# Designed miniproteins, single chains, continued (3): the designs that were tried, part 89

Each design is a single chain, and the fold is of that chain. pLDDT is the mean over its residues in the fold that is shown.

## One batch from the design tools (miniprotein)

Design m11271
Fold by ESMFold2-Fast:
Structure m11271 (fold): chain A 73 residues (1-73)
Amino acid sequence: MSAEELIEKGNEYYKQGKYEKAAEYYSKAIEVGEGRLRAQALLNLARALHGLGKWEEAEKAVEEASRVIAELG
């Protein structure tokens, strides 16, 4: 499964309110994705973690996404 497919799968679970399952797929997307796709997966993971009340972990994911985005310039 590609990074794009994993993000899409995560988005389907997120729409269902299944934040743990969404986070699982976004984490898989982070493992296989690079550049913009990795940043997108990290931001989507942060949203899922926020939905789970895991604010500290969500903030760390946003910080990592910001580093990835900085590398794209």
Scores: mean pLDDT 86

Design m11272
Fold by ESMFold2-Fast:
Structure m11272 (fold): chain A 87 residues (1-87)
Amino acid sequence: SAMWAALSERERAQLERALALQARGYELVAAGAPLEEIIEVIEEIKEFLLELAREYERAGDLERAEEYRKLAEELEKKIEEMRKQLE
């Protein structure tokens, strides 16, 4: 339906935004930015993935919702590893 097409475009835009933030995170690494700043960017990416998961869940697409939640969980594990370096 037209609503599903619009939802897909919105979800794609959010994912593209998350990937842009990830690219910015890597640029900060290349520039020697503090690890805390890099973690903040990755946390924003995680939040966008969780928003995508919620949208899929509302739409009844539980499989896609789980896919994005798993991606967010993988990023969370990465954030935890990086935070350990700050201890």
Scores: mean pLDDT 77

Design m11273
Fold by ESMFold2-Fast:
Structure m11273 (fold): chain A 70 residues (1-70)
Amino acid sequence: MAELKARAEEAIKAGDLETARRLVSQLIAAGEYETARELWKRLADVAREQGDEELAAFYEELARVLAELA
């Protein structure tokens, strides 16, 4: 579990949003909803910094859905 989180954080820092998204999906499958929610918010911040407001809104909505389920 900690290894998946660390890999996702490294992917986010590298700007590899596709790899980060895949790792977050694995965390969700493992029941790590709180960690996945934090990472979705981080992905939204990165997308916004890159000027992709629609992608940022998408990640924010995913974080909101996880908060409702946890």
Scores: mean pLDDT 80

Design m11274
Fold by ESMFold2-Fast:
Structure m11274 (fold): chain A 80 residues (1-80)
Amino acid sequence: KPVVVPAEVKIEGDTITVTLKRTTDPSIARENIKKLEETLRNDPRLTDEQAEAAIGAVLDEIVRANRLNLPDGTKITIKL
């Protein structure tokens, strides 16, 4: 079953936009999530607390997107 994963992350001011895509490869899914976490934790514009809150929010939205079978290319916006 295809799963929804983060494909692209953009940080603009107080807003994080994540573009989702579907993959059938669980290894790609794990690596994409890890890349998201590393990108947010290493961004100098975010505090450690903001990065962890953003990661949690994105992961919650990915779980929701998977439950709802949201289409490839869906964008999630998170405000810091």
Scores: mean pLDDT 78

Design m11275
Fold by ESMFold2-Fast:
Structure m11275 (fold): chain A 89 residues (1-89)
Amino acid sequence: PNNAQAWFNLGNALHSLNRLDEAVEAYKKAIELKPDFAQAWFNLGNALKDLNRLDEAVEAYKKALELDPNFELAADELEKVLKELEEKK
């Protein structure tokens, strides 16, 4: 639906402006309107990673992969964040 796309596009614009907390809220709104929006889950993960909210980023990337198992970029980012979390122990 256009409403989910509008919130997703707003999140992308806010992320590009480094307004990361606002980007997260916009992506969450897109997901509330369209829970199967794999791209919104992936972009949410990227914004959460940039905020150093790595546990939440892992959950978002896992959800993107659950919705689209062929989402190679989500698999790659998930592996990177999991390695970073292991190094912080």
Scores: mean pLDDT 87

Design m11276
Fold by ESMFold2-Fast:
Structure m11276 (fold): chain A 62 residues (1-62)
Amino acid sequence: EDAAIAAGKARRLAWLRELLERSGVPQEEIDARVAKVDARIDAGVAAGNPHLRQRLLEEAAA
């Protein structure tokens, strides 16, 4: 499950980066936003958020 959660997080962050790049957001701002989302996902998983955990598993399967 931890590997699947990590895969889901990676897909989510890749999707966000792609979306921001297509929107013309500067690279420095993309990196900052991706880092914030990465930290928030880790904090939510550590806090035992079942909705976030389930969402990441679904992202890994997509």
Scores: mean pLDDT 79

Design m11277
Fold by ESMFold2-Fast:
Structure m11277 (fold): chain A 99 residues (1-99)
Amino acid sequence: APALKQQAIDLANSDASVVDDLRSETRKLQELIAKVKKAKTVEEAIKIAKEYGFEIEAKTIEEILKILEKRLQELREQGKQIGDKLFQQLDDLVDQAHR
């Protein structure tokens, strides 16, 4: 049905910006983690994090890495939940088209 095809396109377009934002944030965070691992001082690591938009209070580079890796895990979990939701919505639309 043409209406169902348009609904699928509209749904994909509305979620595309959220997926693009999550991909952008995930990539930035991965780059930040790599740079922090190469930092020689805590002050340098904190400065690098601030340049990426993260305000972190920590006493060690390892503590900064734990904070960033936890944020990366949270972004990956959000991406999985959005993916699972999109798959379910697509399955529901396909089921409606075959009724």
Scores: mean pLDDT 73

Design m11278
Fold by ESMFold2-Fast:
Structure m11278 (fold): chain A 56 residues (1-56)
Amino acid sequence: SAAVEEGKRLIEEALKKGLSVSEAGRYASERLMEQGYSVDEADGATVAGLLELGVG
């Protein structure tokens, strides 16, 4: 989904900045919510993104 692909992009961006996996996940969820996703959608997309990247 578009939310999962954006979540993966945000996680990779955060990890490149030196954030931990937990911090990267929080960063992705917060940015997705800023883009108009609900909390549940943002958190779900972040979890899926972490799993697909093999870092969750």
Scores: mean pLDDT 84

Design m11279
Fold by ESMFold2-Fast:
Structure m11279 (fold): chain A 120 residues (1-120)
Amino acid sequence: GREAAREGGEKAAKYAREGGLAGGGEGGALAGREAGESAMRGTKEGGGNGVGVAGAGIGGAGGYAGAKIGKGTPEGGAEGGEAGGRAAAGGAERGGDKGGESGAKGAAEGAKRGAEEAKE
């Protein structure tokens, strides 16, 4: 369970960082939000408990807020989005092995979608 959460979190952080570098604070915020929402869905679909679902959502929301604080610079947006992607995957892990693995995958997929949107 932990290895999958770590891998998913690293991928989510990577994509969210790319979103922040491309779109500044708004790009990082978008990637972080999508990571959280997709991690929540993945945790639920994987049979994870409510603590993991809540943790994934809170992690993503925190990243969104952090990226917004960095709005003036691409580096600030990248740091906020990166932290949010990792937090979403880490929160999902608390939902149990199967739910956490599905949630971590969702975090990475969501962050990637948000980053692609930020590049427009």
Scores: mean pLDDT 74

Design m11281
Fold by ESMFold2-Fast:
Structure m11281 (fold): chain A 85 residues (1-85)
Amino acid sequence: SAEIEALVAEAEAVARETLAFLDAALAQSSPSRHPQLQTMRRLIQGLLDQIRAAAAAGDLERTRALTQRLKDAAAEAKAYLAALA
């Protein structure tokens, strides 16, 4: 559906931006920060994979709920990265 396609497109855009910031932080941060950054990276990627699976199943409500969780996780990652600056 158009609604599911729009949610996936939004989720992919948010994930792409957030993963780019996390990958940049991993390249620039001390090894002591890597476990937390890697945990955040795995969460964002895992949520994106779940969104794609829900969308492939035609599950609009699950795709919407998971997209919101991804947006929340991305906001938390951005807040964490801002606190490091």
Scores: mean pLDDT 90

Design m11283
Fold by ESMFold2-Fast:
Structure m11283 (fold): chain A 67 residues (1-67)
Amino acid sequence: SAEEEVRKLIAEAEKAFFAGDFETALALLEQAKEKAREIPDEELRERLLRQVDEGIALVRQFQAAAR
């Protein structure tokens, strides 16, 4: 399902983030965001999009601090 694919992409992004690979983490989160848009349930879609957006913000914060 699209939900399972989004959760898998978020988990892979977390692994990349903890490995210090911020570019890969952002790319995976962007893919998760596109996949989440395909979810027909509005409440589930909004919840997963919020989770992905929070993840993107976190990665960008650490990326900026690493510069």
Scores: mean pLDDT 86

Design m11284
Fold by ESMFold2-Fast:
Structure m11284 (fold): chain A 55 residues (1-55)
Amino acid sequence: LTPEELDARLRAALAAARASPDPALIGRLAVKEFEPYRDKLTEEGKALLEEAEAL
Protein backbone atom coordinates (compact mmCIF):
# COMPACT_ATOMS: atom_id res chain seq x y z
CA LEU A 1 0.00 0.00 0.00
CA THR A 2 1.24 3.48 -0.89
CA PRO A 3 0.93 6.30 1.69
CA GLU A 4 -1.79 7.86 -0.52
CA GLU A 5 -3.78 4.60 -0.56
CA LEU A 6 -3.41 4.27 3.23
CA ASP A 7 -4.58 7.88 3.71
CA ALA A 8 -7.63 7.27 1.50
CA ARG A 9 -8.55 4.06 3.34
CA LEU A 10 -8.05 5.69 6.77
CA ARG A 11 -10.16 8.70 5.72
CA ALA A 12 -12.97 6.33 4.64
CA ALA A 13 -12.68 4.39 7.92
CA LEU A 14 -12.83 7.63 9.97
CA ALA A 15 -15.90 8.80 8.00
CA ALA A 16 -17.57 5.42 8.65
CA ALA A 17 -16.72 5.69 12.37
CA ARG A 18 -18.26 9.19 12.61
CA ALA A 19 -21.41 7.99 10.80
CA SER A 20 -21.81 4.91 13.05
CA PRO A 21 -24.02 4.65 16.20
CA ASP A 22 -20.80 3.98 18.20
CA PRO A 23 -18.02 6.22 16.81
CA ALA A 24 -15.62 5.33 19.66
CA LEU A 25 -15.86 1.58 18.98
CA ILE A 26 -15.43 1.87 15.20
CA GLY A 27 -12.67 4.45 15.75
CA ARG A 28 -10.77 2.02 18.00
CA LEU A 29 -11.06 -0.68 15.31
CA ALA A 30 -9.67 1.75 12.72
CA VAL A 31 -6.73 2.61 15.02
CA LYS A 32 -5.96 -1.11 15.51
CA GLU A 33 -6.06 -1.71 11.74
CA PHE A 34 -3.83 1.27 10.77
CA GLU A 35 -1.40 1.43 13.75
CA PRO A 36 1.06 -1.06 12.13
CA TYR A 37 1.28 1.36 9.15
CA ARG A 38 1.79 4.55 11.20
CA ASP A 39 5.37 5.09 9.95
CA LYS A 40 4.17 4.81 6.33
CA LEU A 41 1.36 7.37 6.73
CA THR A 42 1.66 10.92 5.44
CA GLU A 43 1.41 13.81 7.94
CA GLU A 44 -2.30 14.11 6.99
CA GLY A 45 -2.75 10.35 7.54
CA LYS A 46 -1.17 10.57 11.00
CA ALA A 47 -3.58 13.42 11.86
CA LEU A 48 -6.53 11.26 10.71
CA LEU A 49 -5.27 8.38 12.88
CA GLU A 50 -5.07 10.74 15.89
CA GLU A 51 -8.65 11.90 15.16
CA ALA A 52 -9.76 8.24 15.20
CA GLU A 53 -7.91 7.73 18.52
CA ALA A 54 -9.78 10.75 19.97
CA LEU A 55 -13.25 9.35 19.14
Scores: mean pLDDT 80

Design m11285
Fold by ESMFold2-Fast:
Structure m11285 (fold): chain A 68 residues (1-68)
Amino acid sequence: MVTVTVYKDGKFEITVHESGTLVNKITGEKIKVKKGDVIETDLPQFFVLVTEDGKEIDVREEAEVVIK
């Protein structure tokens, strides 16, 4: 599972709750992540978390959104 935090200044953070690789669907960029990692991004909706067991978690469809 992933959480997207939206800050009052318009910044976004993706918090990953499983280890794996974050893949940007537009650029193809891959970011290796561990459970509990936080990644700042302008475009969280374009990321997919590919877990170590091969599951794909689409940030747009499966993320919990928290507004601060």
Scores: mean pLDDT 82

Design m11286
Fold by ESMFold2-Fast:
Structure m11286 (fold): chain A 112 residues (1-112)
Amino acid sequence: MPLSPEQREKLGLALAGMVLVLEGRLSLEEANARLGPVLGVETAVAEVDGKLSIPGLALQEIIPDPEIREEIEEELEKIQELPSNEEKVAALRELAARYGIDLDAEIARLLA
């Protein structure tokens, strides 16, 4: 596995935040209020031109390895090009599964 257990947990929480915002279950502000203290960043999820992203500074704190970070950044950019929020959520779940992340467990943890 390219990610440590700690890195998988942090990435999983950031992806859970994106899913909850896309599903309208949390506002962007609520997601960042919950994620910021855990990830050590001010902004964990951002919206630019109607697309959600994990800002580069936040992703650097989660994944210090630049090669792995670049791969994940490219995958997230591809996901945000999908035409519907439902397809974006499905693709985020698939990405999480490829990195060994139980996204439903991370969603439950973020909502606790």
Scores: mean pLDDT 82

Design m11287
Fold by ESMFold2-Fast:
Structure m11287 (fold): chain A 71 residues (1-71)
Amino acid sequence: MKVFSPEEVDRVLARAVIEGVSPEKAARLARLLKERYGDAPVSEQEILELAREAGLSEEEIEILRKALERL
């Protein structure tokens, strides 16, 4: 299973925002990831679960999933 460092997550979120994810929701997701996992690597499943909690729509979640696949 592929895991992502905090630096990789930051790059993915920046790309996802360019591709249509709300910057405010991306910032909320980044905060939730930091609060729950700190600086530990996180899986795609963990990122997508918290993306739903951050209020990303299903369309925004698909953008994020594709951005994670490209990293």
Scores: mean pLDDT 83

Design m11288
Fold by ESMFold2-Fast:
Structure m11288 (fold): chain A 58 residues (1-58)
Amino acid sequence: GMPQLTERQEQVLALLVQGKTNKEIGDILFISEKTVENHVKAIFRVLGLQSRTEAVRF
């Protein structure tokens, strides 16, 4: 089945797959690095990923 990500989480995931850091993602999306960290944790829970390295395969 298709993962149920929010639009913002999909934007964060797209940049994460490109190898961007949390700070760079925050700068690109005009949100705080802490907000990016919270989205990354949520994405990992939804997709069943255990690390950033796993995420780059998406």
Scores: mean pLDDT 78

Design m11289
Fold by ESMFold2-Fast:
Structure m11289 (fold): chain A 113 residues (1-113)
Amino acid sequence: EVVLTESGGGTFAEGSSVTLTSTASGGTVDAFAWLRQRPGEPARFVARIDRDGSKQYAPEVEGRATISADLSKSTSTLDLRNLQREDTAVYYSLAQVGDAVYQGAGVELTVVG
């Protein structure tokens, strides 16, 4: 059974930075992704990192987000800089293990200013 454990949420000021972390257990991770869901909206793509180190970002976070992974520890981080009120959302990590995708329970991020 693959389980994702997420941390790093909370309440942060506009213009500050946050690091969200996910650690997977129970399988060898091939890729990590992060989604976010704003109140009343569907979940949307934020960032992805593949086993080969290739990265993809949603346009609205490009230039202020960094995704990283340590696959030996099955851990991914999402760094968000220059936080905006529009970054207020529940953030979900995804881990790809073989052909299956597993999703974490989510961490809440609130941006105030």
Scores: mean pLDDT 89

Design m11290
Fold by ESMFold2-Fast:
Structure m11290 (fold): chain A 77 residues (1-77)
Amino acid sequence: AEEEARRLLVEAGRLYEQGKYKEALELATRALRLAERSLGRDHPLVGQALAAIGAALIGLGKFEEGRRYLEEAQRIL
């Protein structure tokens, strides 16, 4: 579970760097669900997934929604 969540976040980061924000958001969201289910809400991978979701949302022009995810990520990290 931890290895899979980490792999999803690495791939989401690559998609983000390529400007593929929608695809990055999908993988980061999958990583979040997996990390929360398997590792618990306070795990660093949950914080990393929330940060990745926030960044992808900002890339898509959803600034307010993205900011909320980044603020939640800061509480964990």
Scores: mean pLDDT 85

Design m11291
Fold by ESMFold2-Fast:
Structure m11291 (fold): chain A 80 residues (1-80)
Amino acid sequence: SIVDLLQEAIEKAKTASPEELKKLMRELIDVLEQSDDPVAQQIARSLRLILKLFDEGKITPEQAIEALEQLLRVAQIEEA
């Protein structure tokens, strides 16, 4: 499920370096974009924006993780 993917990504993100976090976000985007689920597609679009802001140094690693946690909350509501 999208919830399980986001939970796993967030747990890995907490101990990741900035470069590992970028790689994790890219891999998560790739998986979600391969889904025909509209929720997965919307989360992938949000993740692309978060990754861009993080890559450009406009947000901190902590802010990127907080954004992932907000997307997890959205996925949990949609899967309920």
Scores: mean pLDDT 85

Design m11292
Fold by ESMFold2-Fast:
Structure m11292 (fold): chain A 68 residues (1-68)
Amino acid sequence: PAPSAEQLRAQLDTLLAQIETLPPAHARVVLRWALGELERRIARETDPENRAVLEAAAARLRALLARL
C-alpha cells in the first residue's frame, strides 16, 4: 500500500536530516536523485492529500539544492 501523508512527511524529515550531515557535493547528488523519484511519484499519485505532501517535498528539495 502507498504510504500515508503522515508517513511521507516523516520519511521526508528523516531524509533531510541525513542530507544535512553530508558534504555539499554528496548532498547535491542525493537531492537530485530524490527529486527525480518524487517527480515520478507525483505523476502517478491519485490521492490529492498525498500529492500535496509530495509536491511540498519537491519544493523543499529544490529550495535546498538552490542554496548549496
Scores: mean pLDDT 78

Design m11293
Fold by ESMFold2-Fast:
Structure m11293 (fold): chain A 69 residues (1-69)
Amino acid sequence: SMELNRKKVEIESLLTMARLALFMGELESAQKLIEEARKKVKELEPVDPELAAEAQKEIAELEALLKRA
């Protein structure tokens, strides 16, 4: 599905941008990007629960890094 692929790419982009923001010390930007990614993952869960769980794990790792920053 084009719609599913679009959501996957969007989530990947948000997570990549969040990691970059954390690396650059832009904590407020990182938090906003993580929140956006979480929202998109919630929309994905009823369609692709396995991919949603994988993205959830990445979000948890980024949130742990944000707490240590």
Scores: mean pLDDT 84

Design m11294
Fold by ESMFold2-Fast:
Structure m11294 (fold): chain A 87 residues (1-87)
Amino acid sequence: AAEKIEKLADEVEKETKDSPAGRAAAGSLRNAAKAFREGDIVTASKYLVAAGLHAVAADVEGDTESAKFVREKIKEASRILDEAVAA
């Protein structure tokens, strides 16, 4: 689960490298993966929220494609977290 979220963070960083907000979202996803690996689900969830706020910042700056990509990867990360917690 954590490794899958780290892969999503890498994908965000690669696709949004020219967006400061996109890079910040990638950092938040990496922090979520680390917290999840340590068993801290609350902190992992907070970092997913932080990634979402960075997507909003990208939209405000006019970088709608980066914002869309970040939101799709956050949805995937949330699904991974939910499936792992439910197991």
Scores: mean pLDDT 80

Design m11295
Fold by ESMFold2-Fast:
Structure m11295 (fold): chain A 71 residues (1-71)
Amino acid sequence: SAEEHLARGLELFNQGKFEEAVKHFREAIALDPDNARAHLLLGAALSQLGKTEEAQAHWDRAVALDPSLGP
């Protein structure tokens, strides 16, 4: 499920395995494209990898899906 991929991605993210975390967050989005949390977490992992522009695009999508996630 999307939530199972988010949980595995978060575990990998907390271990500093950002590339593996990105894979699981992308799988979560493939299963549930409108999951705001998946876009938020993918943005965070991409930011850790220095992919700032791609990270910003996913954060913008997360806020569009759930405005409460924005500043």
Scores: mean pLDDT 85

Design m11296
Fold by ESMFold2-Fast:
Structure m11296 (fold): chain A 80 residues (1-80)
Amino acid sequence: MKEEAAELLARLFGLSPEEARRLVERAVELLVAGGASREEAEEILLELLRLLLEGKEEEAIRLEDEVLERLRPAALANAA
């Protein structure tokens, strides 16, 4: 999974495979710190990168919004 996401990222931004792998790992760690499982974070990144490569920017933005909402349930419950 990570390697597939890294390959998509390398294609999208013209990065080396090593640089792409490092960025994917950092992004996964950030999502996990936000409350996502590692498997979930990897799947979200893969789907997001695939949408961006296909030019589906609107769907990519929607996915980002859904992820952000899912990562803050406790804070959302206390919002007025």
Scores: mean pLDDT 71

Design m11297
Fold by ESMFold2-Fast:
Structure m11297 (fold): chain A 82 residues (1-82)
Amino acid sequence: KEKEEIEKLKEEAEKIVKETLELLSRVAPKEVVEELEKKFKKKLEEAKELLENKEDLEKVKEILEELKKEAEEVRRRYSFGE
């Protein structure tokens, strides 16, 4: 089911965002953490709204995949150790 796949992707995106924000709270300035939290929350809300409307499932998938990649990139930047 396409909806089940998107729900799983949503859970993965929420998990990586949470892990990224937890890491950032320890190593990044508070302002950076707050900006990224707002950005990630906005993207998650957009994806959830589209998913509820059941119209643009492919767009929901794109948003969630982009969010996951963005969060992973931010996490990599701060956890690389330099």
Scores: mean pLDDT 77

Design m11298
Fold by ESMFold2-Fast:
Structure m11298 (fold): chain A 76 residues (1-76)
Amino acid sequence: SEAREAGLSGDPAAVEPLAALLKDADPAVRMAAVRGLAMMALSGNEAAIEPLREATKDADPAVAAYARSVLDFLES
């Protein structure tokens, strides 16, 4: 989608800053990013689903488990 639709929770442009935070060195920052992406996906923003799938591979087991639980809920 285009930047003119930025600011809506359903806009893919709103996902990009949170997806970038999934690469942060701090697991707490990555957890906050996963929680934000989860809220967007639950609000119908499907662009959040691929970053959530990346988060299931996270080195921190809590971050990975949370991302997996959100995806399992969305696919149910």
Scores: mean pLDDT 76

Design m11299
Fold by ESMFold2-Fast:
Structure m11299 (fold): chain A 71 residues (1-71)
Amino acid sequence: MEKEITEGVAQLMIAVLSLEAKRAKEEGNEEIAELAEKAIKEIEKLLEEGRYEEALELGKKALKEIEELEK
């Protein structure tokens, strides 16, 4: 159950980052779009390797960086 919950939250982080990347591209914000896309690729690789906790932490870190850039 812990593994399933962590994986599900990581997948949710990918979904949120995908929306952020789409919004950034529509607004012409290349920096946020690139950061979000890079984070998605890294999270997907960690999930493939079974590193669910690291995938979740990477997702949280990427979202914080995007929030900082949006200020």
Scores: mean pLDDT 79

Design m11300
Fold by ESMFold2-Fast:
Structure m11300 (fold): chain A 60 residues (1-60)
Amino acid sequence: METLTLKFDSEEQAQQMAILLKEMDPDITVTVEGTTLTITSDKPVEQLIGLVLAALGQLL
């Protein structure tokens, strides 16, 4: 089980990222606490990083 933690400038950004990540991969567990987003999954951390980068690409 891998855990990846991301910090954003606002709660809105963290929530938008959480929604996008779950839409891209429904098998992951995403929790938001303030501006902090935590991803927990059985997938390798490299796959989780790739998912985050893909989600960030949609925001650009």
Scores: mean pLDDT 79

Design m11301
Fold by ESMFold2-Fast:
Structure m11301 (fold): chain A 94 residues (1-94)
Amino acid sequence: SKLDEALAELEALAERIKAAKTPAEAFDLVVEMAGLVQEIMNLPELSPEQSQQLGELTDEFIRRFSRALAAGDREAMAAVLDEFLARVREVLES
């Protein structure tokens, strides 16, 4: 399904973000991830409540990731990313 394909792409983007060699590369991939979440939010099987929660999670993710990135804290970047993906899955399973 499109949802399964999008989730697989999110996981692939997460691994690419973790492997990024520069802050600019990491942030470009985060923008791609946010765009993919917006595509998920527009899928007809999602409720308005799920779409709102995904939007709020994405905004929180960008703020927290940007803070970790600015600090050069790779462990914090990975933790924020893993938490975001877990919470996205929880919303989609509700």
Scores: mean pLDDT 86

Design m11302
Fold by ESMFold2-Fast:
Structure m11302 (fold): chain A 110 residues (1-110)
Amino acid sequence: SEAEELKKQGEKAYGQGKYDEAIEYYKKALEIEGEDNWELLTMLGDALYNAGNYEEAAEYYKKAYELTPEDQLALRAQILYNLSDALEKLGKTEEAKKYQKEADELEKKV
């Protein structure tokens, strides 16, 4: 599909450190697939974080976390660690600590 092709182009750009290009491809894929694709939201969050867009990265990580299946404990923990890192970059230290603690509790269950 067009969305899968855009996702692959985004993954290629991300792997090359071209984070702004990866962001554009992932956003186009989201417009086609809809905003309930937690994997794509996580990839967009990762690209935004690496581009230094920490506020937008935190928003996409929160959305990805809410949509990620509850039995995906390791992936949910990783999203929360990444969210915590983005919040620390924004100086939101208390919110970051909250999500790091939630991630630690999930990691104990893996």
Scores: mean pLDDT 88

Design m11303
Fold by ESMFold2-Fast:
Structure m11303 (fold): chain A 70 residues (1-70)
Amino acid sequence: LEELREAAKERLVAAGFSEEDAEALASRIVFGTTEDQVEAATRTVLQNIERLKTGDLAPGVPLERIEAAK
């Protein structure tokens, strides 16, 4: 579980989140899920991040907006 959370965190940091925001979001993604579900959830989150960045908000969008986009 920790390995999957760290992997998701790294992908979120690469997508533009701060390390703290990425860690919090990765914890939500990995909470009680399998590896396949983590991959699917991470993909969904990254897609939502892309959408928010392109037309809605400045870089560094808050977790609240990312969560709402799920």
Scores: mean pLDDT 61

Design m11304
Fold by ESMFold2-Fast:
Parts: structure tokens; C-alpha cells; sequence
Structure m11304 (fold): chain A 64 residues (1-64)
């Protein structure tokens, strides 16, 4: 899970997403890592899903 969150951030950077999107992904990644460390796997999954949704939305905007 933590590795997946980091992978999403690196993918966004490699794809050239905006600094604003990267910052939001980094903030969500940090929260997901904290939730996972606390044993709150449900919240960590929700945060990773939010990262995926943000990345997907930003990718669609890039295709326009």
C-alpha cells in the first residue's frame, strides 16, 4: 500500500503533471503512510483511492 502510493506519485512526476497535482498526491501519500502505520488500513486504502481518482481526473484534463 505505501509502495503503491509512492508509485502513483512517481508516475505523476514522470508523466509531467502539474506541481499542484503532485503536491496533492504527496499530501495524500503522507496521510496514507500515517494511516497504515497506525494500523488503519481502511483509511489508507481510501486515501490511495483518492490519489488514483485525482490522477485519473488530471490525466483526462491533459488529454483535452
Amino acid sequence: MVEEARRLVETARAAGFSPEVIKQLEDLMRQAEEAARAGNLEKAKELVDQMRSLLLQAAQERQA
Scores: mean pLDDT 79

Design m11305
Fold by ESMFold2-Fast:
Structure m11305 (fold): chain A 79 residues (1-79)
Amino acid sequence: MKEELIKRAEELVKQADIFEKNGDYEKAAELYTEAAVLYAQAGDKERAMELFSRAVKLYIDAGKEKEAAKAGKRGHDAL
């Protein structure tokens, strides 16, 4: 059910926001990527694109170039 996917995605975004504010960019990027996948599955492509882009930036900030590339590809494939 799309509403359940959105609810789960919103919880992941809240958790990711906390990790990002605490400087844990890698964990924040992981959670934003999971949330983006759920929004894409729910049909919210705009929100998914926003979160994939945010995850890519955070992976780059964490020095995780390979993970950033993977998140970007996943965004392209999901949207």
Scores: mean pLDDT 86

Design m11306
Fold by ESMFold2-Fast:
Structure m11306 (fold): chain A 87 residues (1-87)
Amino acid sequence: SIEKLEEEVEKRKAFIEELKQAIAEGADPDEVFALMEKYKSEQVDIDRLKEAAKQGRTAFLAEMEQVIKREEFEIELLESRIRELRG
């Protein structure tokens, strides 16, 4: 339904906003992983993100930026589908 697609868009937007805030506040891995557990996005490869955290801050930030880009792309696809369904 359109309502469920709109709810998914809002959930993805909330995840992006909270992730961007965590990054701005210092990118604490514990806080970032808590967000991953809260939202459980299929766009997140948890094992890859854990490995990036071990490699260092630059790798960890790069992986989080890729998560944000994938979530933003998914939002665009969902919004396009909503427009098609509304006519």
Scores: mean pLDDT 86

